Designed miniproteins, single chains, continued (2). Designs and how they scored, part 54

Each design is a single chain, and the fold is of that chain. pLDDT is the mean over its residues in the fold that is shown.

## One batch from the design tools (miniprotein)

Design m5846
Fold by ESMFold2-Fast:
Structure m5846 (fold): chain A 109 residues (1-109)
Amino acid sequence: MKEEELLKKMSELSKLESEVLKTTPFLSPEEKEEHSKISKELLKIIKEITEEEGAAEAFAASGIEATVASRIIAVKKLSDEEIEKIKKLIKEYTKLNVKREKKRKEERK
């Protein structure tokens, strides 16, 4: 995926979160359980990618977006296919954040 396309898709998720937050500021018990499950799964994926690279900043940035995405999934009751597309998006975003963090660290030397 091109960086521009990835950032556009992430921007679309941010807009969707704003809508979800305005219409559903409080999660039901069922939505909270789903949010927790998906958030944990996405954070595990992010940790596996960032831990190998020592990319703490990439972990923090990607973790915020994973929490956003998991809320959208829980509230919108997305299909398994849509959830898999979001997981792929979060993986690519995490890899981009790792690349950016590594570049910043190299430039500091």
Scores: mean pLDDT 78

Design m5847
Fold by ESMFold2-Fast:
Structure m5847 (fold): chain A 88 residues (1-88)
Amino acid sequence: AAAEQEAAARAAEVEKKTFGVLTDMANGKVPPKEEQTEENLKIANEVQQRVKELGDKASLQSVLEEVRRAARELGQEVYRETLAELAA
């Protein structure tokens, strides 16, 4: 339905943007200050914490997998919140 399509579109946009920013940060690139939002910094800290848990098994691929997972989780959260708002 229309509400589901709008929620999915918004979630996909947030997931894509967050994945790009976090991937750049994981590769040692410093994003513009405007992209260093409290949400993005919080997620980056969570990803770094999970990478520390991997310890000696951590690799660039493992870091990118954690970034992808975090971006997907944020997208799913946005989808649920938007769907609940639009479907009410």
Scores: mean pLDDT 71

Design m5848
Fold by ESMFold2-Fast:
Structure m5848 (fold): chain A 68 residues (1-68)
Amino acid sequence: SAAYLAARKQVLKEAVELLNIPEEDKEKILSAIDQVTDEAQLRIVGQAIKTILEKGDVEKALELLSKL
């Protein structure tokens, strides 16, 4: 549902705010989250955040988000 998607996007935005990365990169990820309209795109965002958390690889995370 739209309400469920909105709630999941909010949780991802909160996770992004906790990342130890430059503010400009946070803004890019937050903008990508705002563009999410389906569950497949939501999974791509989750994988991008996981890439930053596990590897610190912001460039790879932004590359994944370019598929939205």
Scores: mean pLDDT 86

Design m5849
Fold by ESMFold2-Fast:
Structure m5849 (fold): chain A 73 residues (1-73)
Amino acid sequence: MSAEELLEKAKEALEKGDYSTAFNYYDLAIRLDPNNLEALELAEKAYEQLRKQGVPFADKKLEEIRKRIEELK
């Protein structure tokens, strides 16, 4: 499965309010393409929402994503 397919599934999960599933798909997409700035920026916005919903590990992932975005800019 491509990183783009995983991002599409993550967006679908967010749209239906399944934040835990969205978190998992964004995590997988970033593992497949860790230098994709678009994917990282989309994941940053998603993880910010997941953090507010109390999803486990979202805080840690959000900080990791933010640091990587800074390194790629």
Scores: mean pLDDT 76

Design m5850
Fold by ESMFold2-Fast:
Structure m5850 (fold): chain A 63 residues (1-63)
Amino acid sequence: SALEEKAARGLATVALSGDAATAGAMARLVTQELGPEGARYAVEYAREAGAPEEAVRAAWDGA
């Protein structure tokens, strides 16, 4: 959905900046709003976009 795509792009933007703490917090919010599958999709989107391993790990832990 458009909302899932926006969430994934937002998480990827934060993760790509290297802000691991914010990436984790955003992943938690995505889980709350879109469920665990939506959060997993957003985290994988960030990983595919080339986000740093630290930020991807924080986002996965937040989800």
Scores: mean pLDDT 84

Design m5851
Fold by ESMFold2-Fast:
Structure m5851 (fold): chain A 79 residues (1-79)
Amino acid sequence: SLEEEVQKFFDILEKNYDEIMNAKGAKERIDTIKKVIDEFIEKYGIPSEKVKNLFVISVYPLFLSPEDIEEIKKYIDSK
């Protein structure tokens, strides 16, 4: 279900949450999030469009700027 997929994505983000939140700059935070996305795609084999939807649903607790969100979305679309 969508709820189970969201929970799985959140669980992976949670494992890296302290690293993301304590990043010393936007670039470090974005790079860590991109790495999490790559690992999630590789581990679960989920299509990029679905991963992008999961990211959008989960983005609120990451406190990203609109520009950062767009960069990450473009990164996912490149997969």
Scores: mean pLDDT 74

Design m5852
Fold by ESMFold2-Fast:
Structure m5852 (fold): chain A 67 residues (1-67)
Amino acid sequence: AAEAAARIAENAEKLGVSKEDAEEGAKYAAENLSAEAVAAIADNLEKNVNSSDAEISDAIGEGLASG
């Protein structure tokens, strides 16, 4: 969970989210979602880094739906 949450924060920052907001979002996910869901969100963000805005939004939504 902690590793996946760190990956969410890192990739969210790469997508233009502030460090503070990225860390808060990752913490929220780690506290409220299963470890599997947190990992899925992290993987979807990593896969779609430097993709179009639509692809990034879809990846976040798919990760959340997996939790």
Scores: mean pLDDT 68

Design m5853
Fold by ESMFold2-Fast:
Structure m5853 (fold): chain A 78 residues (1-78)
Amino acid sequence: MEDIKVELVEEKKEGDKLTLTYKITGLGDAEEAKLFAERLIEKIKLEAEKKGYELESAKVEIDEEKKTATITITLKKK
């Protein structure tokens, strides 16, 4: 876990929607990538709820060759 790097590569606010794109590097395999992505999504959901947002959607794209994952999270203001 110590070698895994998480980077917020894009933050886009459009009206009541907030889209966050994260890039994750240093993953061991696709299963580790999925578990890490699920944990990150849950953490972001909890932080968003404290700010008056709800999770609308989450998309996970895994590049097994490069051992990277891209997570796109869309939040909507209540």
Scores: mean pLDDT 80

Design m5854
Fold by ESMFold2-Fast:
Formats: C-alpha cells, sequence, structure tokens
Structure m5854 (fold): chain A 72 residues (1-72)
C-alpha cells in the first residue's frame, strides 16, 4: 500500500529527529511507488516491515534504496 509506505517513511523521519527531510523522503517514496518495478516495490515492503519492527533507520534506508531503483 503506497499510502502506508509514505506514512511510514514520514514517521520514521520524525522518530530519527530529521523532520525537515520529510518532504524529500515522501517524494522519494512516491517516485518508487509510481515509477519503480517489482524490485523497488519489494524494498518498499521491507521498509514498511522495518518500520513496524521499530527499526526506523533501516526503514528510511530501504525507502531511499527503492527510490534509487525507480530512477533507472
Amino acid sequence: DEEEAIRAAAEAARKLGVPHLIDAIRSAVQTAVENGGEEAKKLLEEGVRAYREGDFLAAISLFLQAAELAKK
């Protein structure tokens, strides 16, 4: 669910003390959702899972990796 991934990314950024990066992180996740293939979608799912497990740094890392794949 794209809405869940975007919300998880924003909340992870707040938990890590980088709320000023929320807009950039949301934009990256939106790019991964809209333009990413299966590999980007798998990374988004792993990011949401990491967020649910309380690993906020891993969640942000996975979301940014998904966005990077979507740029290809």
Scores: mean pLDDT 78

Design m5855
Fold by ESMFold2-Fast:
Structure m5855 (fold): chain A 98 residues (1-98)
Amino acid sequence: KEELKERIIELLLEIHKLRGTPQEVIDEAIEAVRNQEAPLDVMENALELLELLKEALELGMSEEEIKERIKEILEKEKLEPTKENIIKAAKELIEELK
């Protein structure tokens, strides 16, 4: 749905602002998202993952720390790095930070 693309774009803007990404790079990323014709479930998973990433960044974690912690959770639980398992690991990470 177009509505999901706009939400993903808004969330990417927030995340890139937290990182201090230059506006030109942000604009290029937004254009890439608008030109994607992904299935609905793929877009829903991307939105959920980005919401979790933004929350972790707002709680003071760096992108590298987030990636390392998700990797550790996946390894500890013997999970393959699928989109579903990454989302599950990200949810566990956010819960630990609260």
Scores: mean pLDDT 71

Design m5856
Fold by ESMFold2-Fast:
Order: structure tokens, then C-alpha cells, then sequence
Structure m5856 (fold): chain A 90 residues (1-90)
């Protein structure tokens, strides 16, 4: 499987997980799993040389993680990592 195909599949999986999470809003783990999959998609896009798509994937990771409680250390770590990756690409 190519890097581009991996990125596309992780991005699609994250989108499905976000849709599922909207039906179970008290299940914060689903939002965090969506954020992790967007982060993986961005990393594969970056490895493939597609900086613009990588930035978009990282922004979606931040959005998904931001739906978790503010006290969630895993969410904070994901947001921090995604922000640093966006900074590095700009």
C-alpha cells in the first residue's frame, strides 16, 4: 500500500469515527481515536511530500481532540503534537 493510500485510508477512518462519536458524545475515547487517525494521515501525507494535505489532516486532528474534556492529558498531547507539526511545515 502506498503512502498516499495509507494517508487516505486513515483520514477516511477518522471521519467515520467522528461521525460515530457525534452519536455517543459521552464516549470521549472515540474523539481521541479519530484525532490519532487524522494525525497518522497527516504524517503519511508529509512522508509523501504533500505538505498542504498534511496540514489539513493535522488541523482536523486538533479539532477532533478539542472535543475531549479540557483535563484530558491525551487530548492535550495530541493537540500539542499536531500544532508543532503544522508549525514545522509552515
Amino acid sequence: MSLEQKAALYFAAAGIQEAAASLEPDNKDVYLTAAENYLKAGKYDEQAGDKETAIESYKRAIEAASLAPETDVRAQKLIEEANELIKKLK
Scores: mean pLDDT 81

Design m5857
Fold by ESMFold2-Fast:
Structure m5857 (fold): chain A 66 residues (1-66)
Amino acid sequence: SAAAEALRHELEGYEAAARGDYAAASRHFQKAADLLPSPRILANLAAALERTGDLARAAELRAQAA
């Protein structure tokens, strides 16, 4: 299901972030957000993008999560 796939990507995003791979984390959180957006996943995506220097996209996502 889309919900199961979104959860899998969210968990893989957390794993990537835990090892410092914020580029991989942002890709996984983006896939999760595309499938099932939530304030939590948008905030996690924004945080990963800030770590990779995509500050403009991170700011847009934080506005959506507020």
Scores: mean pLDDT 88

Design m5858
Fold by ESMFold2-Fast:
Structure m5858 (fold): chain A 89 residues (1-89)
Amino acid sequence: MFDDLSDEQQLEIQRHLSRLIRERDPEIEEAVRRGDEEGLRRIREQILEEVRKKLDELGVSERGKENVLRVAERVLDLRIARVRERVAR
């Protein structure tokens, strides 16, 4: 839910999050293969901090930031779940 953001801000954040996940994907896969839950937590924290920084650059309200970060966490959780399924094969 991005009701506190303009369409342009939403697209910018979606593109930024997608780039961050793509760049970190090899590290996520490695952490999953090793069962490194601490590594996965650190990667999640780093991605969310980079998203927060981008939200600050865009001048998004604190409420908007909270909403975007909640959605970003769900996207990351789904991506990690997909990697776990792929690694289990």
Scores: mean pLDDT 81

Design m5859
Fold by ESMFold2-Fast:
Structure m5859 (fold): chain A 83 residues (1-83)
Amino acid sequence: DQLRRYRQRLDRARRDGDRRGEANALHNIGVVHFQQQDFDQAQDWFQRSIDIYDSLPRTPANFRNRMTTSTYILQTAIARVFR
């Protein structure tokens, strides 16, 4: 259900050319997979989110969002090693 809603947000963001919204939706899809312990899937979605943020102008909001996704990638890597 949450995953379906975030995929719908992703599709709308892509259709509307909303790159920031696209990156945010990709991050949220990654979080759903992280919570389900699908760490390989989570990492892939988080990396796609970061790739988009890295393509955007460096604003405080974009930097904060990029950093948040980066901390999730680190947590995902730790979870994979210590499970």
Scores: mean pLDDT 86

Design m5860
Fold by ESMFold2-Fast:
Structure m5860 (fold): chain A 66 residues (1-66)
Amino acid sequence: SLADLQAEALALWEDPSTSPEEKAAALRELIERVTAELKAKFPEEAERIDRLRDEALAYLEELRAQ
């Protein structure tokens, strides 16, 4: 579920054994995989999924800059 995915992403971000750069890279890969799967399943929603991906990547860059 999206809630499970969000919890996993937060757990990854909060892991003190991983550098911010490694967390950002892992989260970026996760975002790209999830959006690719969603576009394959819902091709009619491709534009909306692309917008959500862009927003998620922008938010990740903001978190990385903190």
Scores: mean pLDDT 75

Design m5861
Fold by ESMFold2-Fast:
Structure m5861 (fold): chain A 97 residues (1-97)
Amino acid sequence: SKREEAMKKFDEGIKSLKEGKYVEAFRKLAEAVRLAEDDPELQKEIGRRLTALGLEYLAKGDTVIGSPLFAAGLLLQQGVPASKVAEVFEEMARVFE
């Protein structure tokens, strides 16, 4: 299902992020968010997880990684279109290339 595919991409993105593979991480997070576009409850779940993860990075002093994760999480929870939030992650992937 699209939900299973979105969560698989999300988990892969988080794994890549923890491994310092930032380009791959942000591309996979963007793909996960785009796959969730027709699923408002999945968007909120991904948004909550991104907000929590962003706060963890911010607490460690990593504003470069923490800020976009935190912002994307809040935007998804506020009902901003998934496509617009995915564009944020796609831009982050370009910044780390």
Scores: mean pLDDT 89

Design m5862
Fold by ESMFold2-Fast:
Structure m5862 (fold): chain A 63 residues (1-63)
Amino acid sequence: VTIDDEFREAIKNGDKSALQALRSLSEDAAIGIGKVLGLDETLTQKLANMLYEIELAEILKEK
C-alpha cells in the first residue's frame, strides 16, 4: 500500500480520519499476509495491531 506525503502529514498532525484510514490499511494488509501464511484470526489481529504501531512510529520519526 502506498502512503503519500499528504496522508503522512495528516497523521503527524493527529488527524482522526487519517489515523482511522491507517488502521484500516494495516488491517487489510494483515488479512492478506495472514491468508498467505495460514495465520488464524487471533494472530491476524495481532499482526494488524503490530503493523499499525510500526507504521505510525515510522511516520512520526520522519523529521
Scores: mean pLDDT 77

Design m5863
Fold by ESMFold2-Fast:
Structure m5863 (fold): chain A 62 residues (1-62)
Amino acid sequence: ELEEKIAEVRAMVRELVAQGASLEDVYAAIDAKVRELKAEGYPSDEVMAVRTAGYEAAREAL
C-alpha cells in the first residue's frame, strides 16, 4: 500500500517534469497529494514518506 503510493507520487512527478512543469507546479502537486493522503486517514509517518519520495523524484528529474 505505502509502496504503491510512493510509486504513484514518483510517476506523477516524472510526468509533470516531462510536460515542462515548473518546480513550483511540481511541489504544488506533491502538496496536493499529501493533503489527499491526510484526508484518507494515512498515518503521519506514511504521509511524510510519500512527501519525501516526491521531493526526491523532483530533485532527480530537475
Scores: mean pLDDT 81

Design m5864
Fold by ESMFold2-Fast:
Structure m5864 (fold): chain A 94 residues (1-94)
Amino acid sequence: SMEEKKEQVLKKLKEALETMVKEVEANNYDPAVARALARVFAAGLRELTKDLSKEEQLEVVEEVREYVEEIIKNPELKEMFLATLEEVRREIEE
């Protein structure tokens, strides 16, 4: 079902986010590393959601936004990922 596809996309994005956060932490929150990984994350989000409806794409962005707020404790890194998600949301919304 389309719902099952959305759930699989969400699972992959959440796992990718967790891995990227750990990599930024391992690099002592280097801003260049954080920005590069946020860009890679945005590209992955666009690619994984491209076959979903606009409504489902926006639902995925919102779920990922909530997950960012839940797991990222560093305020600068959190703001960077939230800004990246807002950019993707605006692109989808047109």
Scores: mean pLDDT 86

Design m5865
Fold by ESMFold2-Fast:
Structure m5865 (fold): chain A 104 residues (1-104)
Amino acid sequence: MTKSLQLILRDLEYIKELVKKAQTADEATKLELQLKSQFLLLAMNGEIFTILRSQALSPEQRALLEQIIDLLNQAAKLISAGDYDKALETLDRIIELVNQILAL
């Protein structure tokens, strides 16, 4: 689990960079960055769901991972809506929760 969560943190930081770039990009580049961000969030959702099903988890770890899934879905919706500032805040919250699991 620790290695998988470290990769998730790296991917979250990468998604943040895509979203930041989308804020100031031209229309065509913005669409490309939005679609890439959406795809990465969907892939990450699948990875976390796999962790929830295949790994032995404490109740605290399970609750935090379930919160992360909800926030990933929220971030995807915010990116689709062009609400990049709220999307970045939501991604930062996900990073905090992943770090909380790693501290357990």
Scores: mean pLDDT 87

Design m5866
Fold by ESMFold2-Fast:
Structure m5866 (fold): chain A 62 residues (1-62)
Amino acid sequence: SMREELAALRAEVLALVKSHPELARQAYDEIMKAMEALVKGNEEEARQHLARARALIEQARA
C-alpha cells in the first residue's frame, strides 16, 4: 500500500540524514505532504509527493 511505501521511505530518509542532510530534509517534507494528502483523500496528490520523495532519495544515492 502507499502507506507502507511511505513508511519504508521514512526509514531510508533517516539513513541519509548524516551523509545528505539537505536532500533528506527535502525528501522528508515530501513524505509529510504525501501523508497529509492521503488523510484528505487526495490519492493523486499523494502519489506526486511520493514520486518526488523517491527521486530525492535516488539523487542522494547517485
Scores: mean pLDDT 85

Design m5867
Fold by ESMFold2-Fast:
Structure m5867 (fold): chain A 58 residues (1-58)
Amino acid sequence: MEAAALEQGHRDADLMAETVVKNRARAERLGAAAIESMAAQGPEWGEYMREKLEAALA
């Protein structure tokens, strides 16, 4: 496992998720962009971001 890369990915995902929640009116558009941005770093990152956004927006 690449612990440093995993930590960084989680940090970035948390920041993006917080921003999306604060702007709920724009959440869907920002969420899609965040998922694509995370997925560009790796498919697992996109899935992680999607799950976090669904939980936060529920």
Scores: mean pLDDT 69

Design m5868
Fold by ESMFold2-Fast:
Structure m5868 (fold): chain A 85 residues (1-85)
Amino acid sequence: ASLLAQLERLVEEGRRILQQMQQQNAPQDLLDGVQRAVDEGEQALREARRAIENGDVLELTKAALRLVGSWVDVQLLFRKFQQAQ
């Protein structure tokens, strides 16, 4: 579904941000934070896919909110890195 495609794009964007931060030699604590957020986003994406397969709208909503939260964490850490250097 289009929602699933949008959620997949958020996880892909998180991975790209992690790669960019690695290439720019970001501090290890920020890299660890982004990696954790990306991993949580990937887990939430798996939960969203399973919820879609089961027709579980409530579980899909919970998974989507968790994934968006993980993406916000990635964005906050990336902004912190950009503002520092």
Scores: mean pLDDT 87

Design m5869
Fold by ESMFold2-Fast:
Structure m5869 (fold): chain A 94 residues (1-94)
Amino acid sequence: SYLEKAREYIKKKEYEKAKEYIKKADPRLNDEEIERAFAAGFSLEEIVDILIAARYLENPEKATPEEKEVLEEVERKLLERREELAKERERKLE
């Protein structure tokens, strides 16, 4: 799949190729949206994990154990990142 190829390119540190495959997997994610995710503190690897988790949510009965593990990890990281962003905003408003 395109997301699997994106993961392979991330492991090789070929981030531009990884971005190309991410955009092929979800055309709603253009360069501006990927840059917004980076600004929010998400890595390219985390973006791929989120997209895999989204596929699981669409078809949970077809999810592999590995995809379920990715979903749980993504949910944990999203909660942690939300808390970090809230703390950062509070510090800037002081």
Scores: mean pLDDT 69

Design m5870
Fold by ESMFold2-Fast:
Structure m5870 (fold): chain A 62 residues (1-62)
Amino acid sequence: AKYAADQILDWVAERDPELAARARALLEEGRVDEAIELLRPFLEEHLPPVLAERALEVFRSL
C-alpha cells in the first residue's frame, strides 16, 4: 500500500506538482479522507474509472 501510494503521487507530481504536495501533506497529518477528496477529481479526469477507483482504494488502505 505505502509503495503503491508513493508511485501514484509521483505520477500526479509529474502532471500537477502542487496537487501532489498538498496530498502528501494531508497524508503526513493522517488526514487520509481529505487527501482522497483532493485527489479524486484529478484521478477521474486522467484515468479510466476502474483505475481511478483502484488508486483511491490504495489511499483508503493506508
Scores: mean pLDDT 83

Design m5871
Fold by ESMFold2-Fast:
Structure m5871 (fold): chain A 89 residues (1-89)
Amino acid sequence: SVEELIAALRAGDEAAYTAQVRALMDEHGVSFVEAVILLLELTRDDPEAHARLAEDYKALVGREPTPENIARIRAASAAGERRLAERLE
């Protein structure tokens, strides 16, 4: 869940965080970074949760989670094109 993911990020528990993101990858058929982006979109209206996830995204990907990047990846996922989603990493 998003709550468990946020708690893992706050605690610095990489194993718990990885397990939660892995579950989302399996459920939605997307890459690790795309699962994190989906969570960023889901927490968009929660500034504290969104900020914590944004820091983790930057640590994982080395890039800023911009609104344009998030929108593009979300659109690719919504199209149901698994290969395209995986290529976005």
Scores: mean pLDDT 64

Design m5872
Fold by ESMFold2-Fast:
Structure m5872 (fold): chain A 85 residues (1-85)
Amino acid sequence: MPSLMELYQKLLDLVGQINDYAIDNNDTDLLTQLYQLESKYLDDMQTKPVKDALIDYLSRLADLVKDKNPKVAKGLEDLKKQLES
């Protein structure tokens, strides 16, 4: 089974892909939304169990990019499924 740290590293890689996509497409709205979701995730980590905060963050990221980058959205959904297992 992948460790929690391995799942977190995959999350960071996927977030990096969203950031790169936004920069390459000059999508400042996507960058702003990405920052807002990261800020919410950091706040949630102070008030929610770590796993619940991470699942919420993955769900919101997948929804954000599902129409713009379906491959990254699928990666986020697959990662969420691994956490829920």
Scores: mean pLDDT 81

Design m5873
Fold by ESMFold2-Fast:
Structure m5873 (fold): chain A 97 residues (1-97)
Amino acid sequence: MMSEAELEIEVLLAMGRMIYAVTKLTVEIMKKKGAPPEKLIEEIEKGIEELRRIKREIEELGRRHPEAAEVAERAIKEVEELIKELEEKKKELEKEL
């Protein structure tokens, strides 16, 4: 059975997934509108910072609620993968500068 802390972590993970999807789509829209690479990089950096905030909140919940530690560990791994994908996209854009 899911505890309250486990459910809160699932909400944070869902928010992280949404931030990732919105960031990717916003960057694609900006690119199609002719935004320069510097502005695309800035938008990606905003997404990365929000995901890092979500990761910290999940880490705090997992620390305070040992029963949620396993759910927190899995959620942290997923958020780290989303951050890595955005960082890779940022590096690709930096090569175009």
Scores: mean pLDDT 89

Design m5874
Fold by ESMFold2-Fast:
Order: C-alpha cells, then structure tokens, then sequence
Structure m5874 (fold): chain A 68 residues (1-68)
C-alpha cells in the first residue's frame, strides 16, 4: 500500500499534466471528500486510523481515474 506522501507526489505530478478545467474538477472532488471525512472524524464517527485509510483510498482512486 503506497504511503500518503507517495500518493501526494504522484497526484501533484499528474495534476501538472491536466488542463485547468480537469485540475479544478479533481481539486473539487478531493476537497469535498476531505471535508466529508474530516466532519465525520470531528463528530467521532471515524477514528484517526479509519480517516487515514479512507483518505488513502480516495487519493488512490482519484489517481487511477486520472490515469484511465
């Protein structure tokens, strides 16, 4: 399983190759997912470990969709 740092580096490299519209769509998706997960974390619905796992999955899926 790739680390958050590895996923972040790959995402940043891919974002630099996308159009402004595509970058905006990716950033909106990630921001929305991050807000939802953070709200659940703050509400006590997720543990820190569950939050980190969910964030890794969101990043990995987003990277896979960009590569598709």
Amino acid sequence: MPSLDELLRELLALLGRLSEAEQRAVMERLTKAGRELNARLKAGELSEEEFEREMREVLAETIAEIRA
Scores: mean pLDDT 80

Design m5875
Fold by ESMFold2-Fast:
Structure m5875 (fold): chain A 87 residues (1-87)
Amino acid sequence: ASKEELLKLLEELLELALEAAKDDPVLRRQIEEYYERAVEALEKGDWETFKNHVKAILTLGLEAAEKNNDEELKERMIELTQKIFEA
């Protein structure tokens, strides 16, 4: 996949994770920090660091979605992360 395509998928994952954490400002800040680091890793071509930060965003997003019993949001984040890793 192109860097543009990966960035678009990453932005979609960020939106879903922030939606899950909408009522948790501390968790939202952590998700945003991992997003910034993932973008930096992607621009540098550091694929392993990129995947690690994407996994961190997923983990925090799933934690927030689990708290809200939002199974649809969990599935959407998992599917999107799989698309990023298979790209």
Scores: mean pLDDT 88

Design m5876
Fold by ESMFold2-Fast:
Structure m5876 (fold): chain A 87 residues (1-87)
Amino acid sequence: SEKLKARIMQVLRENGINKPLSELSDEEIFTLFDKDGDGVITREELNNILGDDLADYVIKEADKDGDGVIYGPELLTLIQFIKSLDK
């Protein structure tokens, strides 16, 4: 989604990161969403960063077990999905 890419790039700039999505490290993407550093990204954290519509879109793509939480292997799915928005 073009809106998702634009929003993520805006949030990156607000955090002092001025590079394209394809140049992001896995840790930079992870830190962007995992604000408490617990290794879990909740729907609420995504909503606070992206808004309701984009948060729903992201959770639907990464949350394969449908529990509303992105954890463990789903974090790699999220990172891959975000990087794919640049290509």
Scores: mean pLDDT 74

Design m5877
Fold by ESMFold2-Fast:
Structure m5877 (fold): chain A 85 residues (1-85)
Amino acid sequence: DSLEKVKALLDEAEEQLAQATDPAEISRLRTRFLAGIASAMTEEERREFVKLVVKINKEISDPEEKGRAIIKAVRELVARREAEE
């Protein structure tokens, strides 16, 4: 199930990012986890994810805030899919 894989990757990403203190390491971890999350998504989930990333990039200029907003958006996509009938 793609949903379970995405949830597992989000949990791992949040844990690893919380422990990382070096900005370069944080950037590398985010890139790796975002790629992993995208590859675990269905085609429809990936399209919605790209749409949200574009919106976040337009609204938020700070790189750290962008990262947090992207993780939050993926969490909300997962929650919405779980609520689907």
Scores: mean pLDDT 73

Design m5878
Fold by ESMFold2-Fast:
Structure m5878 (fold): chain A 60 residues (1-60)
Amino acid sequence: GKVFRGTPTVVGELLKKAGLKEAEMIGEETGEVIRGSVEEVQKKAIEKFGEAAVVEGIGL
């Protein structure tokens, strides 16, 4: 799938714009993985990692 890197907000918007419904986000500092709908994953990544965190987003 397409891989995007950036903040959770930016990566979530890029995943939505790419037409993806489900995604995985990985926090670069911890390696922690969040999976679900793009909207849920974006929200949870902001809550867990913070809005300024760097994540990798992968469409499922």
Scores: mean pLDDT 83

Design m5879
Fold by ESMFold2-Fast:
Structure m5879 (fold): chain A 81 residues (1-81)
Amino acid sequence: SAAARAARAAQRAALSALFARVLEVLSEWYHDPSMSEEELRARIEEVVAETLAAHPALDPALARELAERVLRWFLREHERS
């Protein structure tokens, strides 16, 4: 249906926005040695919560899974220790 296609498009747009915001926070953490991993995780949780509040069509489980996967991938590829 048209409504289902619109919902899918809205969800994809919300996930893309979330992905971009998560990468932005990860980039800030990578370039700021004063930012702890705990602060990074807190900032990612805030970004997820804000995205879910702004995008009621977004599946919370998909949003959290995307943020967790991107965070785990980034920390694995960009070890600072």
Scores: mean pLDDT 84

Design m5880
Fold by ESMFold2-Fast:
Structure m5880 (fold): chain A 92 residues (1-92)
Amino acid sequence: AIERFQEAFEALAAENRAALEAARAAGDEAGLAELIKEIVRRAASTLSPRLAELAEEAMEVAARLARGELSEEEAQARGRELEAEIERLLAE
C-alpha cells in the first residue's frame, strides 16, 4: 500500500514539477503548499477515495490550527480520529 502511494506521489510531483518550480521562483509559499496538498490528495486516492478524503481533512485541520481558527484541543481530537481511520485503511 505505502509503496503504491510513494510511486503515485513521485509521478504526480514529476508531472507538476514546472508548477512547483514556478511557485518557488515567485515566492508563492501558499500556492506551493496548495500544490503539494493536491499532489498528496491525488496520490492517496490511488489507494482509496476515502483515504484521499481523510488526507485532505487532516491537511485542512493543520492549516486552520496554524491560522488560529481552531483550538489546539479541537485539532488534537480531530487529528487522533483521522490518524486512527488512516491506520485502519492502510492495514487493509
Scores: mean pLDDT 74

